# Designed miniproteins, single chains, continued (4): the designs that were tried, part 105

Each design is a single chain, and the fold is of that chain. pLDDT is the mean over its residues in the fold that is shown.

## One batch from the design tools (miniprotein)

Design m15870
Fold by ESMFold2-Fast:
Structure m15870 (fold): chain A 75 residues (1-75)
Amino acid sequence: MVQRIAQALKEVGFDPASVTVEHVKALQRAFGEASADGVFGPKTSAAVKAFQQSHGLSVDGIAGGETLDALAKLL
């Protein structure tokens, strides 16, 4: 795992290194998206924001550590 780079990218406002294709696919499936292609697009970003609102997280549309941790506990 690229834990160090993921941490640095979170600080810059990006989190692609902590969001693998498998995590994006799991996220898309969890939100009922028809296309679980692992591409983080506008529909997936909107679903992330809705999830963040529902779980009292910061609504930034970034599938960061807090969002992924909350999703993992839900699954």
Scores: mean pLDDT 60

Design m15871
Fold by ESMFold2-Fast:
Structure m15871 (fold): chain A 72 residues (1-72)
Amino acid sequence: MAKKLEGIVKGTVKLLKEAGLEEEAKELEEIGKKLVEAAKKNENASDEEIEKAIRKYAEEADKLLKEALEKI
């Protein structure tokens, strides 16, 4: 269900903002929004397709966090 992905996106963005990573939070919010919209467009999206979208979001989050850490 696309709502699960949306919840993960919101939770991750909130944690990043609380950590002071506001720029990374905004980038992940945009990425998450695009993935949620893609999942919503597929009304017949299976749980496997939603899990794949969640995994893709987690990979993008990891990449952005690594890039942020390299700048510090």
Scores: mean pLDDT 72

Design m15872
Fold by ESMFold2-Fast:
Structure m15872 (fold): chain A 65 residues (1-65)
Amino acid sequence: MEAEKHLEEGKKAYENGDYEAAVRHFGRALALDPDNEEARKLLEEVLKKLGYTPNVDAVVEALRA
């Protein structure tokens, strides 16, 4: 699946308040395209909404496995 598709699905989940689904989609987008600044920023924002410290790199590593 394309990184752009995961970014789009993540945005929809975020807009609907499904922050856990948004984390998975934005994290997968970053795992597929690590230079995607938009996905990184959105992942940091949704992690803050869930009350986590924004550790984007740890989330990406977990999703790459």
Scores: mean pLDDT 75

Design m15873
Fold by ESMFold2-Fast:
Structure m15873 (fold): chain A 55 residues (1-55)
Amino acid sequence: GEKRRKLLELIGRVLRAIGDVLDAELAGDKKALEEAKKVLEEKKKELDKLNEELG
């Protein structure tokens, strides 16, 4: 159903955000790292909220 699709899409976005954090760390770009961490935290909050809605 729709909940499963939203969950899979959000998991994909979280994984991409983790990749962006790792890329920024490897590049030594502190500004990119800070931005990537903020995006990751936001996506994790969305995932937690969706997980609560699923029970």
Scores: mean pLDDT 81

Design m15874
Fold by ESMFold2-Fast:
Structure m15874 (fold): chain A 61 residues (1-61)
Amino acid sequence: SELEALKAEIEKLIDELKKRFPDDPEAQKLVEGAKKALATDNLVIMKNALKEMKELIEKLK
């Protein structure tokens, strides 16, 4: 389902941020926000969390 695919992508980016940028305060904040978003099961909230994580990864490259 779209919800399951979105959750899997969010979890993948959480792991990537934790692995690549463990000491970055902005990355830590987005990871905590994404964990909260996963708990909501709300597509809009989860899509926003995914977008923010993708934007940070591009910025920190």
Scores: mean pLDDT 85

Design m15875
Fold by ESMFold2-Fast:
Structure m15875 (fold): chain A 107 residues (1-107)
Amino acid sequence: GPSEETLERARKLNNEGVRLFSEGRYDEAIEEYKKAIEVDPNFAEAHFNLGVALEATGRYDEAIEEYKKAIELKPNFAQAHAGLAKALGLTGRNDEALKEYEKADKL
């Protein structure tokens, strides 16, 4: 597994992405989240945050893939199920969106 130093580096990159996202700097946030994932590919929260930033920039299909990866890594990640439901709804996949919303609500 990754070293504690490697995990700390991934966490700092993810935190920088969160800061940039809060400032509306979505493209820069996306790059920092991608760096966090390069350092730790199993970082569920970084995949979720990348999905949120991709959705904010209208990249819905890419957001769906990142939310699915977050759920694969952490199946009880309620916020990732909710994010997936929203992105599916925005792409017209309403039956799939409803199922993911129901999963989020039960967590």
Scores: mean pLDDT 91

Design m15876
Fold by ESMFold2-Fast:
Structure m15876 (fold): chain A 56 residues (1-56)
Amino acid sequence: MERQERIEELEERLREWYKEAGLSQEQIDALVEHVRELVEEMNSEEVLDLLEKALE
């Protein structure tokens, strides 16, 4: 799977996870955007692998 596709799928999983936790839509959007920026800046497959595995 391409890195960009993995990031997009991770974002969708994070949105569902935060929604279940009872966060507002605005807060979910802000947190997901923050995670996206961190993942993109770190440019690390290990971080993506860890997060994907944790959200299984």
Scores: mean pLDDT 72

Design m15877
Fold by ESMFold2-Fast:
Structure m15877 (fold): chain A 110 residues (1-110)
Amino acid sequence: MAAREEARRLLTEAMRLLQEGIEVAKKSPDPELAEKAIELMEKGLDYVAQALNALDSGDLDAAIEYLEKARKYFEEAARVAEQAGNPEAVDLFRKAIEYLERAIEAVRAA
């Protein structure tokens, strides 16, 4: 129970940083790469939503699978944002990935 609550708190902070990163990414000097990074980020956020639903259902294995999938999309989004020339968005995305990784470990410990 406590480990799942910790995972939810970490995911909430990751989602907040990701939403802030999306808004910052919209200001990127390369709008086509910015749009690509935002699309990848939104796809990752969809997987975080599926992971939260799995946590609520007690399906910890499914939650980990969805979070690992979200992490791959967020890592790719950070790379595209870096190519788009937006270091502020990259910093926010990397911080969000750190919270996501901590959330995965919290679920594994449950």
Scores: mean pLDDT 84

Design m15878
Fold by ESMFold2-Fast:
Structure m15878 (fold): chain A 87 residues (1-87)
Amino acid sequence: EEERRRLLELAERHVEALRDALLAAGAPEEAVEEVARLLREGQRLAIEALFEKDPERARRLAEEAERLAEEAGRLLREALAAAGARL
């Protein structure tokens, strides 16, 4: 459980850093907050899947995490395009 807690803490810090970087680059705040929300939930599920002993449940958690990551990636691309920021 200690490793799970450390991974969750690391994931949260990375999401916060990405959020701050995107806002500094001029990405729309609403889109950045939604991307951060999806990434937090996706990371939580992905980490849960890594420590899940039931293969069927681990698969479902991983599939849900993948869907959230796909949604976050799409919104991130849209936010960067809307910002017009090339930095």
Scores: mean pLDDT 81

Design m15879
Fold by ESMFold2-Fast:
Structure m15879 (fold): chain A 84 residues (1-84)
Amino acid sequence: SVEAELRAVAAEADRELQEVVDLLNQNPELRPKYEAQLQAILELLAQARKRYEAGDLEGALAKVREVLARLRELKAEIKEELAK
């Protein structure tokens, strides 16, 4: 069901967000470089919430999938920077 998929993807997005926040808290010197990307992701998450509140579960799922993809991209970029 769309509700089950939304719940699963939202849980994964929450885990990825926590990992990104933890990486930036451990490496505060990188925060200015990645702050704008993180803020854009948080704005997408706010859009997902607005769609969910409007009863648009499919639209909410689509936005949470975008959030998850961007969080994974950001996490990979931060890890690559730390490997240098």
Scores: mean pLDDT 89

Design m15880
Fold by ESMFold2-Fast:
Structure m15880 (fold): chain A 61 residues (1-61)
Amino acid sequence: HMTARQKILQLIGEILRLIGEILDLELDIRKNGPTEATLAQIAALQAQIKALMDQLNAIKS
């Protein structure tokens, strides 16, 4: 239980960090316009969030 709890908190913290990075990129897009590179970077960060959420769901199952 304690090990699972700590892993859950770690995964949630990493997800929140990645969401913050996406928000920074979205802010950059609003100032400078979208580029293929910035859009690809957001997609990569979204994929990382999905992988972390899949790990979180595996622990809760």
Scores: mean pLDDT 83

Design m15881
Fold by ESMFold2-Fast:
Structure m15881 (fold): chain A 60 residues (1-60)
Amino acid sequence: MEEADELLEKGDKYFEEGNYKEAAQWYFRAAQLYIDAGDVEKAREAGRKAVEALQKYIEK
């Protein structure tokens, strides 16, 4: 599912830029699409990245 992978990549780009809030939003979007597709493993990966980005945002 190319759309979910593209959102995951957007999250990674924002994370590298230090835009953790935006990174978390894109990761949550990716996880949502993976869940809809039934890709539990990818959904968990995107969800973990979203939580990590959110934690980085909060601690700043």
Scores: mean pLDDT 81

Design m15882
Fold by ESMFold2-Fast:
Parts: structure tokens; sequence; C-alpha cells
Structure m15882 (fold): chain A 65 residues (1-65)
């Protein structure tokens, strides 16, 4: 259940970012969202799952550069 939920959440986030215009405005908003998402993940996921979330967020953030 938790593994499936994490995979679906990461897939949804990936699809959302891929469709998003890569403007400076969206980049700044994504940077703000990353902090909130990581804090949420640290409270709700295992350390291994948190690291997976962090890696995916860093990869998606690079798409704005």
Amino acid sequence: AMEEELERALDALRAFVEKMPKSEFNRKNFDLAIEGLLKWAEKNYTPEQVERVRAELERLRAEFE
C-alpha cells in the first residue's frame, strides 16, 4: 500500500512537472513546494523513501534549468 502510494505520488508529480511551462515563476514556486514536500515526506515516510522523494525532486528541478 505505502509503496504503491509513493509510486503513484511520484508518477503524478512527474506528469505535473512535465506538463508545466518551464518559466522562472513556476521554477520559484516549485522551489518553495520542494521544501514543504520534503518536510511532509520526513514525517510520513521511511528514510529510504524520503531519499527517493528528494532524488526525484532534484531531477525534476533540473528540468527548469
Scores: mean pLDDT 77

Design m15883
Fold by ESMFold2-Fast:
Structure m15883 (fold): chain A 73 residues (1-73)
Amino acid sequence: SEEEARRLLEEAERLHREAVRAAAAGDAERALALLRRALELTLRALELLGAPNLEEIRAAAEAYLARAAAQLA
């Protein structure tokens, strides 16, 4: 379902833009939550498109976000 993957990516882009605005406003916790949701939608879209190594991509992205969260806390 290419159309479903496209809709998920469009929503992920909107969440990413909202995360950038939240970060600019000093709301680091909100920004990280929005980025995590955008990541989940992106991974679902990649799964629908048959992308390999999704578990490795997820693990790397989650580790990056956890490190970013620790630095902002």
Scores: mean pLDDT 82

Design m15884
Fold by ESMFold2-Fast:
Structure m15884 (fold): chain A 95 residues (1-95)
Amino acid sequence: SALLEEAEELLRRAEEEKDVERQLELIEEALRLLERALREARTREELERARELAERALELAMEALRKAKEKELILRAIGLALRAIGLILDAELRL
């Protein structure tokens, strides 16, 4: 899936990003692609891959939360973490 490949690359870039705001932007875009990939998923392999990438997005959002100093960035990190949890649960329920 091109969506899963693009989401993985965005998460890889987020792992290397030192700026919290930019890291959150990359995670948010990856989550948008994962939401689309889950809606379009037809195979068990696609669901398992989307779940794995959503778990990575959660880990990165929690890392950004630990680094965030500004209220806006803290709230964005929490929101992205919750969104990632929702995608993990959606994929798991369909497996």
Scores: mean pLDDT 90

Design m15885
Fold by ESMFold2-Fast:
Structure m15885 (fold): chain A 88 residues (1-88)
Amino acid sequence: MVEREEAEFPTREEALAAARAYLDENQATYVVGTRVSDGTTVIYGLTPDGVPVLILISEDPARGATVLERVTADAGEEIVLPAVPLPA
């Protein structure tokens, strides 16, 4: 099954730190990309047990907050991405 979780952070740095902590605790290998036009950071990772992880970090200026979206799937499953550049 695909699981989706969203969280808000006061700053992009805090959101990125939370993403890194999650990836490090799960010993995931990952790549990071950034979409300049909207400031979205895309992180694609894979845990040692084969669980794929997608993390999207975007800013909401109206709230002064950064939104982190995390998507995980079961081992061996594929995460279908929206039309966002994903680092390979």
Scores: mean pLDDT 71

Design m15886
Fold by ESMFold2-Fast:
Structure m15886 (fold): chain A 60 residues (1-60)
Amino acid sequence: STPEEIEHRLAKLPEIAREAGAPEEFIEAIENKDEEAIKKALEEIEARLREGHQAVQALL
């Protein structure tokens, strides 16, 4: 793949992420192309997913 193709796909990622129901913090990080913000948003998403999984398992 050419660098231009990769950049074109990255430009469409925020819209695809919105349609997939990704958190707004993650979408904003992608739109700003901020690598550190993306890492931080991913860590927060992973933490929330772990908390959600534990909460569901506590109900079962």
Scores: mean pLDDT 67

Design m15887
Fold by ESMFold2-Fast:
Structure m15887 (fold): chain A 89 residues (1-89)
Amino acid sequence: AEEALEELEKAIEALERGDLDTAFEHVKKAMDLAEELGDEEAVKELFFAMVHIMVAKVSESLGDEEAARQAREAALEFLERAKELLEEK
């Protein structure tokens, strides 16, 4: 659980500073670790975080700053839920 939480914390920090590529890589690592732990609910929340990070990247490339912001906020909420799930075990 500790390694998954460390990767998730790095993903949150990257997302907060607007580094979407770094955030995506750390979410992917956290998801792989959560799968090894058998935490299907954490995997689900991390998957939705990855989707919203991708939406934020696409929105930024299109110049839609509001859509990018909303997608980043949604990704952060999914990462926070995944953190709570991983901390319960």
Scores: mean pLDDT 85

Design m15888
Fold by ESMFold2-Fast:
Structure m15888 (fold): chain A 98 residues (1-98)
Amino acid sequence: MKDFEEGKKYFEEGKYEEAIKKYIEAIKKDPNFAEAYRNLGEAYFKMGRYEMAIKYYEKAIELDPNFAEAYENLGKAYEKLGEEELAKKYFEKAKKLK
């Protein structure tokens, strides 16, 4: 998907606000695109917006319950919030799915 690919390019360039806009456009065209929600969450994570990152990682997991990388991202976000036990839970879930 063109918008998703452009979002990834902006993300790699450290242009997280531009990446977010492109991932949102990708989601508007395909609302079940779990990977786009995961990448949207990661862009918010890079901006230090951990609660927003968690929201979108949870949506990615809702759409794809076997999405190991989204569970790993949830673990990292909870770790940033000081929620060590929740972080461990999600890291273990990610390992079981890999």
Scores: mean pLDDT 88

Design m15889
Fold by ESMFold2-Fast:
Structure m15889 (fold): chain A 80 residues (1-80)
Amino acid sequence: DPASLIGKELTVTSVKEAGGATLIGVDQPIGPVGTRVTLEFNGKEYQGTVVESSASGSVVAVPKIEGLKVGDKLTLVGVE
């Protein structure tokens, strides 16, 4: 249930830049491919879309996030 993760911190497991977007791996399953999410990093919100999902984690495509690294924490603020 993606709503059960709202307000919790997600650990960044991978960061890749592709075609003007950032692909962020996180350590929690957020929802099925196509799920729209709002993530918070350093007090700023980013709109993203789940592009890969598994039992152990998800990959979210977002606009470029400056300074984001593996091991950083993101807060899941919303799911649509």
Scores: mean pLDDT 79

Design m15890
Fold by ESMFold2-Fast:
Structure m15890 (fold): chain A 81 residues (1-81)
Amino acid sequence: MVRVTVEVRFADPAAVAPALERLFEAAREAGAVSVEGTRVTEDHAVLVAEFESREKAERFARAAVEAARAAGATEVRVRIE
């Protein structure tokens, strides 16, 4: 299993929930076997997704950065393990 952790921050707290929904959709489209999202603070969220292959994980990581930036994220961090 390959784990992808996406950490996002926003200037507008109202952007967090819609961004998480888009990240969940991107993870499912990339073929995630599990997805969990946590709102850490009003403007900060972390999403963890697990994949059976590194190729799928890298596809999600790329889509996640694009989705988060499109949603107005001020900070985006992605980790693949």
Scores: mean pLDDT 85

Design m15891
Fold by ESMFold2-Fast:
Structure m15891 (fold): chain A 80 residues (1-80)
Amino acid sequence: SEGLKEVEEKAKKAKELAKEVLETEDEEERKKLYEEALKLAEEIIELGKIGGVPELVKLGEEVKKLAEEAMKEWEKKKEE
């Protein structure tokens, strides 16, 4: 289905962006990657809720958690 392919592509991109947040040392670039990852994750969650596909909601929540955890690791380094 067309919608499923689009969501799968968004999920792949969002997961890649979340990983890049963890690997990016530049604060401004990291913030942009984080915001993009969260936006895509929220879109995936919304599509999963609207379509009644719990697997998509779970996928989006996992991506959101990965991005948030990556930012928390950098925040810990900033406080030290």
Scores: mean pLDDT 79

Design m15892
Fold by ESMFold2-Fast:
Structure m15892 (fold): chain A 86 residues (1-86)
Amino acid sequence: MEKKIKEEQIKLIEEIKEILIEYVRLLEKAGKISKEEAEELIKKLEEVAEEAKAEVEKNPSEELLKELKEALEYYKEQLEKLKKEL
């Protein structure tokens, strides 16, 4: 069970990161943020994702897995909303 929870948490962290990077790049393409701001945000997202994955490797959590699933759905909805507004 622990191994499956860990693998699923890592996968969700990567999926959330990819969605947030796409969101940032859409804001850049729309001229709402600068290229420099977009690259800095992407760098921070990559750093946060790596730290989150490292924490999951040490402390996998079923509660955190639920929170990650909820976060993924929330950010998917925000991305789709942004795409409709652009």
Scores: mean pLDDT 84

Design m15893
Fold by ESMFold2-Fast:
Structure m15893 (fold): chain A 89 residues (1-89)
Amino acid sequence: SLAEDIERLAERTSNPEAAQHLREAAEHVRKADEYDKKGDYQKAIEHYERALDHLRRANELASGDEQIDVSALELGVATNLAAAKNKLK
């Protein structure tokens, strides 16, 4: 899952502030996924947006290969956010 992938990246990230943002992003992805499953797309959107904010902050703090990994996870969360927004239409 995306949340598990983000947590695995947090475990191998050398910057502790970036690792903390990654862990917070993973928690928000988990909450978003649970709200999406319940059909609460508004709350799912809120949590996916918070996850993206944390991932963007982690990307700013990371360097080299870690930035590439964070960017891939940002794309995954952004895709889920777009899907949740489409369910409101």
Scores: mean pLDDT 88

Design m15894
Fold by ESMFold2-Fast:
Order: C-alpha cells, then structure tokens, then sequence
Structure m15894 (fold): chain A 71 residues (1-71)
C-alpha cells in the first residue's frame, strides 16, 4: 500500500535523524524515499512525509514512531 510505504519512509528518516542528527540525515531521507517509490509511493508524498518526520523528531523531540505517524 502507498500509505504503508510512505509511513516506512517517514519512520526510517526519523530514526536516521535520531541516530546521526538532522544535519546528517539527508542521505537517509533520500534512501528511504527511493525505497518508498520502488514500493509504489508517490515521490513527492514520500519526501514530504519523510521531511516532516525528521523535523518532528529533531525540533519537537518526538519518537521516530510518533513522528512517522504524525507525518
């Protein structure tokens, strides 16, 4: 499902941000979005969800799971 692929991209991006910081998460975001697109997700939607999850994790201190759900 597109929704599941987008959620996984957001989750991976948030987890990467938690582990290596927001400044180093760009590669993780790109990789997660590419994986989501391969699994049928729209690239723009996957990227927007991943970026929002990164911001929620970095700026608001949400867990990766909560950030991904809110994205």
Amino acid sequence: MEEEAIYKAALISAQTTKDVGKENSEHGIKSAVESAVKNGADEKKAYEAAKKAVDLTSDQGLSPEDAAKKA
Scores: mean pLDDT 77

Design m15895
Fold by ESMFold2-Fast:
Structure m15895 (fold): chain A 89 residues (1-89)
Amino acid sequence: DPEEEERRQKENEEISRFLREGLETLERLSQAIQNNDKELLKESLEKLLKMVPKTIELLKDLGVDISPEFQKELAKTIEQYEKMIKQLK
């Protein structure tokens, strides 16, 4: 089915791009911590926060059952990161 194959290819490309972006963001975060670079740290944390909804979406698409408990812990982590971002200037 050409339509099904096209959807699958697009989905695989999205996953590959997302994984690459995640790895690059983690590398930048590590560099920011090592160099005490507040701007890079803020940028990297903001990017990680933006990636969280997509991570949850991909996990659900892969058939992973995301518990309500996990969602609550994730929300707490997001709040902590948002506070860190606000302190960075």
Scores: mean pLDDT 75

Design m15896
Fold by ESMFold2-Fast:
Structure m15896 (fold): chain A 79 residues (1-79)
Amino acid sequence: PEGVAELFIRAATAKDPSTRASHLTAATVGAIGEILANPDKREEIIKAMREALEQAKASGADPEAVAWGERIVEELEKL
């Protein structure tokens, strides 16, 4: 969960759009992989991602990147 959360923070705080998209994609794929490998940890993974998004907001992250992260978390909650 920490690795995925870190990628979300990097995505939200990255100034370069390509780097931002890369980190966001990696975080999404990582989260799906972790949930599929450890379904009993789904709530823990989602919580870590939400905490990472709040940390990114506090760090002056791009609101659009944060909004995308929030939508991804909402979809993961449905798994």
Scores: mean pLDDT 71

Design m15897
Fold by ESMFold2-Fast:
Structure m15897 (fold): chain A 59 residues (1-59)
Amino acid sequence: SLEKAEKLGEVLKTLKDPENPTKEEIEKAAKAAGLDPEELEKRVKEVGGINTAKEIAVE
């Protein structure tokens, strides 16, 4: 579980746009990492919200 969480975080960093990723990008990244695409999609939505707040703070 912990190992999967770390792997999910690493995969998210490879996405071009984690706030608005395409389904194909999620599926490709998940398969490359040996993860469930649905779990990755869930994690991406969580990280997207955080990244949006971070991006506004940097501007």
Scores: mean pLDDT 64

Design m15898
Fold by ESMFold2-Fast:
Structure m15898 (fold): chain A 56 residues (1-56)
Amino acid sequence: GPLIEELERRLAEARAAGDHGLAAALGMLLQDVKAGKISDEEARRYEARIRALYER
């Protein structure tokens, strides 16, 4: 869905930029979403928190 597409795009961007910390956080979140361990609603909240940590 749109959330997975956004997370995949952001993960690819983080990897291209060499941002290992952001890439690891987004990669783990994406894996949890794909595995059904976390709901889309919870994943959106988590993604917003990750962005807040990396956007000063």
Scores: mean pLDDT 79

Design m15899
Fold by ESMFold2-Fast:
Parts: structure tokens; sequence; C-alpha cells
Structure m15899 (fold): chain A 67 residues (1-67)
């Protein structure tokens, strides 16, 4: 479901946006932490399930930047 209706999926989007901002600022460790929090919220909510692949990909991209 692309439109989050539940508070947990909305919190997931909040942390995902924070992670994106940290990534753009070159703070990849902070980006990973924020993306991991987003992933927890999306996993806790069925409405968040469709965002899980995007967040996992973002974590992989941030980890590659640290290498």
Amino acid sequence: VPAPRTPLAAKGLYYYERGKQAFENGDYEKAIKDFEKALEYFRADPDGASYIPEVEKAIEEAKKKLE
C-alpha cells in the first residue's frame, strides 16, 4: 500500500526522510541508523511492507559509500 494510513508507517517515512538528508550531507553512518529505524517501523506495520525494499537498498548504498 503506497499511502501509509497508520502511525507506524508514517514514523517509518519520517526516519526514511531523515536518512535521505543525512545521506545527501555525506553522513552515511547517520543515514544507516535512520534507515534502520525506518525499516523497524515499516516491518511493524503491514502498510509499510511495500517500502521495505527501498529502505534496504538505501542502507546498502550508504554502506557502499563507507567502503
Scores: mean pLDDT 80

Design m15900
Fold by ESMFold2-Fast:
Structure m15900 (fold): chain A 61 residues (1-61)
Amino acid sequence: SAAEARALFLQGLVALKQGDLETANRYFREAAEVDREAFREAFDELTNNPELLAQLLAEHG
């Protein structure tokens, strides 16, 4: 589901913030496999606003 993909994507971002690239990559892959469109939308939203992405990673990690 879109909700599951978004949750996995956020877990990936938290892992990335903590420097756990292997765990981050696993969550991102799972998010894309669960719902590729929802994953892409979440990714595009954050990457289109790099300041928001940086703030999110600073806030949650």
Scores: mean pLDDT 76

Design m15901
Fold by ESMFold2-Fast:
Structure m15901 (fold): chain A 73 residues (1-73)
Amino acid sequence: KAEELLQKGEELYKQGNFEEAIKAYEEAVELAPNSLVSAKAYNNLSRIYLDLGETEKAKEYFEQSVEIERKHL
């Protein structure tokens, strides 16, 4: 389930395993696109890419997270 992948990604991120966290978040987005789960996954992807110094990717993921949240208001 997408929620389970989101939780797995969060646990991997806390462990510092950014590569596997990214994969888990990407799979969560694929399973539940345009949902609050994917919005959270995009927000978490933004944080990881910011930590990796990829500010452009971080910005794009953050903007996608905000756009999805707006659609669910």
Scores: mean pLDDT 83

Design m15902
Fold by ESMFold2-Fast:
Structure m15902 (fold): chain A 77 residues (1-77)
Amino acid sequence: AAAADAAIARVAEALRAAGVAPADIDQVTAALRALAASGARVEVLAIRETADRVEVTVRVTTAERTDTVVFVVRKAA
């Protein structure tokens, strides 16, 4: 719970700082909360900002395996 909350807060803050629209931030944080609610451990590995987008790399750990998920979010026009 605490680790997932910290990861989600970090993503939201980075997306806001990068100029991503609030609706898109809400969509990404909702996806991360859904992963955490499913019992997965969610950890933010990297946040990469470019001129037009932000790429958030997240490690998702379940009872069976660990996978890496990348969220690609476009900056607000």
Scores: mean pLDDT 79

Design m15903
Fold by ESMFold2-Fast:
Structure m15903 (fold): chain A 55 residues (1-55)
Amino acid sequence: MVATATSPAGNRVTFELAEPVESGVYSPEEFAKLDILKVEGELNPDFLGDLTVTT
């Protein structure tokens, strides 16, 4: 499954997941628990705060 995560600063990454997830707001801890297979785009090291995930 392909999803997009958007940081509070507006930075976006596209990632591929091993399992489907729901669209919504994820804490950094919840995001870190996702089984990510691939990441595409620029990772901003300031992915601090809640991330908006869109599937």
Scores: mean pLDDT 71

Design m15904
Fold by ESMFold2-Fast:
Structure m15904 (fold): chain A 66 residues (1-66)
Amino acid sequence: LSEEIQREITEAMALMMIAVLKLMESRGVELSEEARELRRRAEEALRRGDYEEALRLAKEALRLAE
């Protein structure tokens, strides 16, 4: 994969994982305080364009969720 395609995939994955976390909360799934903090940090990384960091943090938040 080219760097550009890999960046696009990483961005899409980060967005999807953050969306899953937000959907879980909206449906009444109780996330731990640590998982919620990681999700917030992932959203901040996404806003900065740091897609690799956003994906890493979102994965960690989902892992803590279950």
Scores: mean pLDDT 80

Design m15905
Fold by ESMFold2-Fast:
Structure m15905 (fold): chain A 89 residues (1-89)
Amino acid sequence: SLKEELEKELKELEKKVEELETRFVGTENKESVEKFNKEAEEIIKKAEEIIKKVEESKELSEEEKKKLIEKAKEIIKKVEELKKKVEES
């Protein structure tokens, strides 16, 4: 179902956020920071695309849309918090 596909995509993005945290904590060199920022921007973009897809869908219930959008926004928030930690370093 569309809901299952979107939930799977969101779980994949969550795993990528965990990978970014590992890279930031484990390595502090310039190349790692540049790669982190690139992957962070890609995760934010994908989460925003999921929000748009959810909002435009006529197949999802209002409750399903709310839950998926909230999850995508949580992912964006976590990535933005990680970006702030990189900037403070």
Scores: mean pLDDT 80

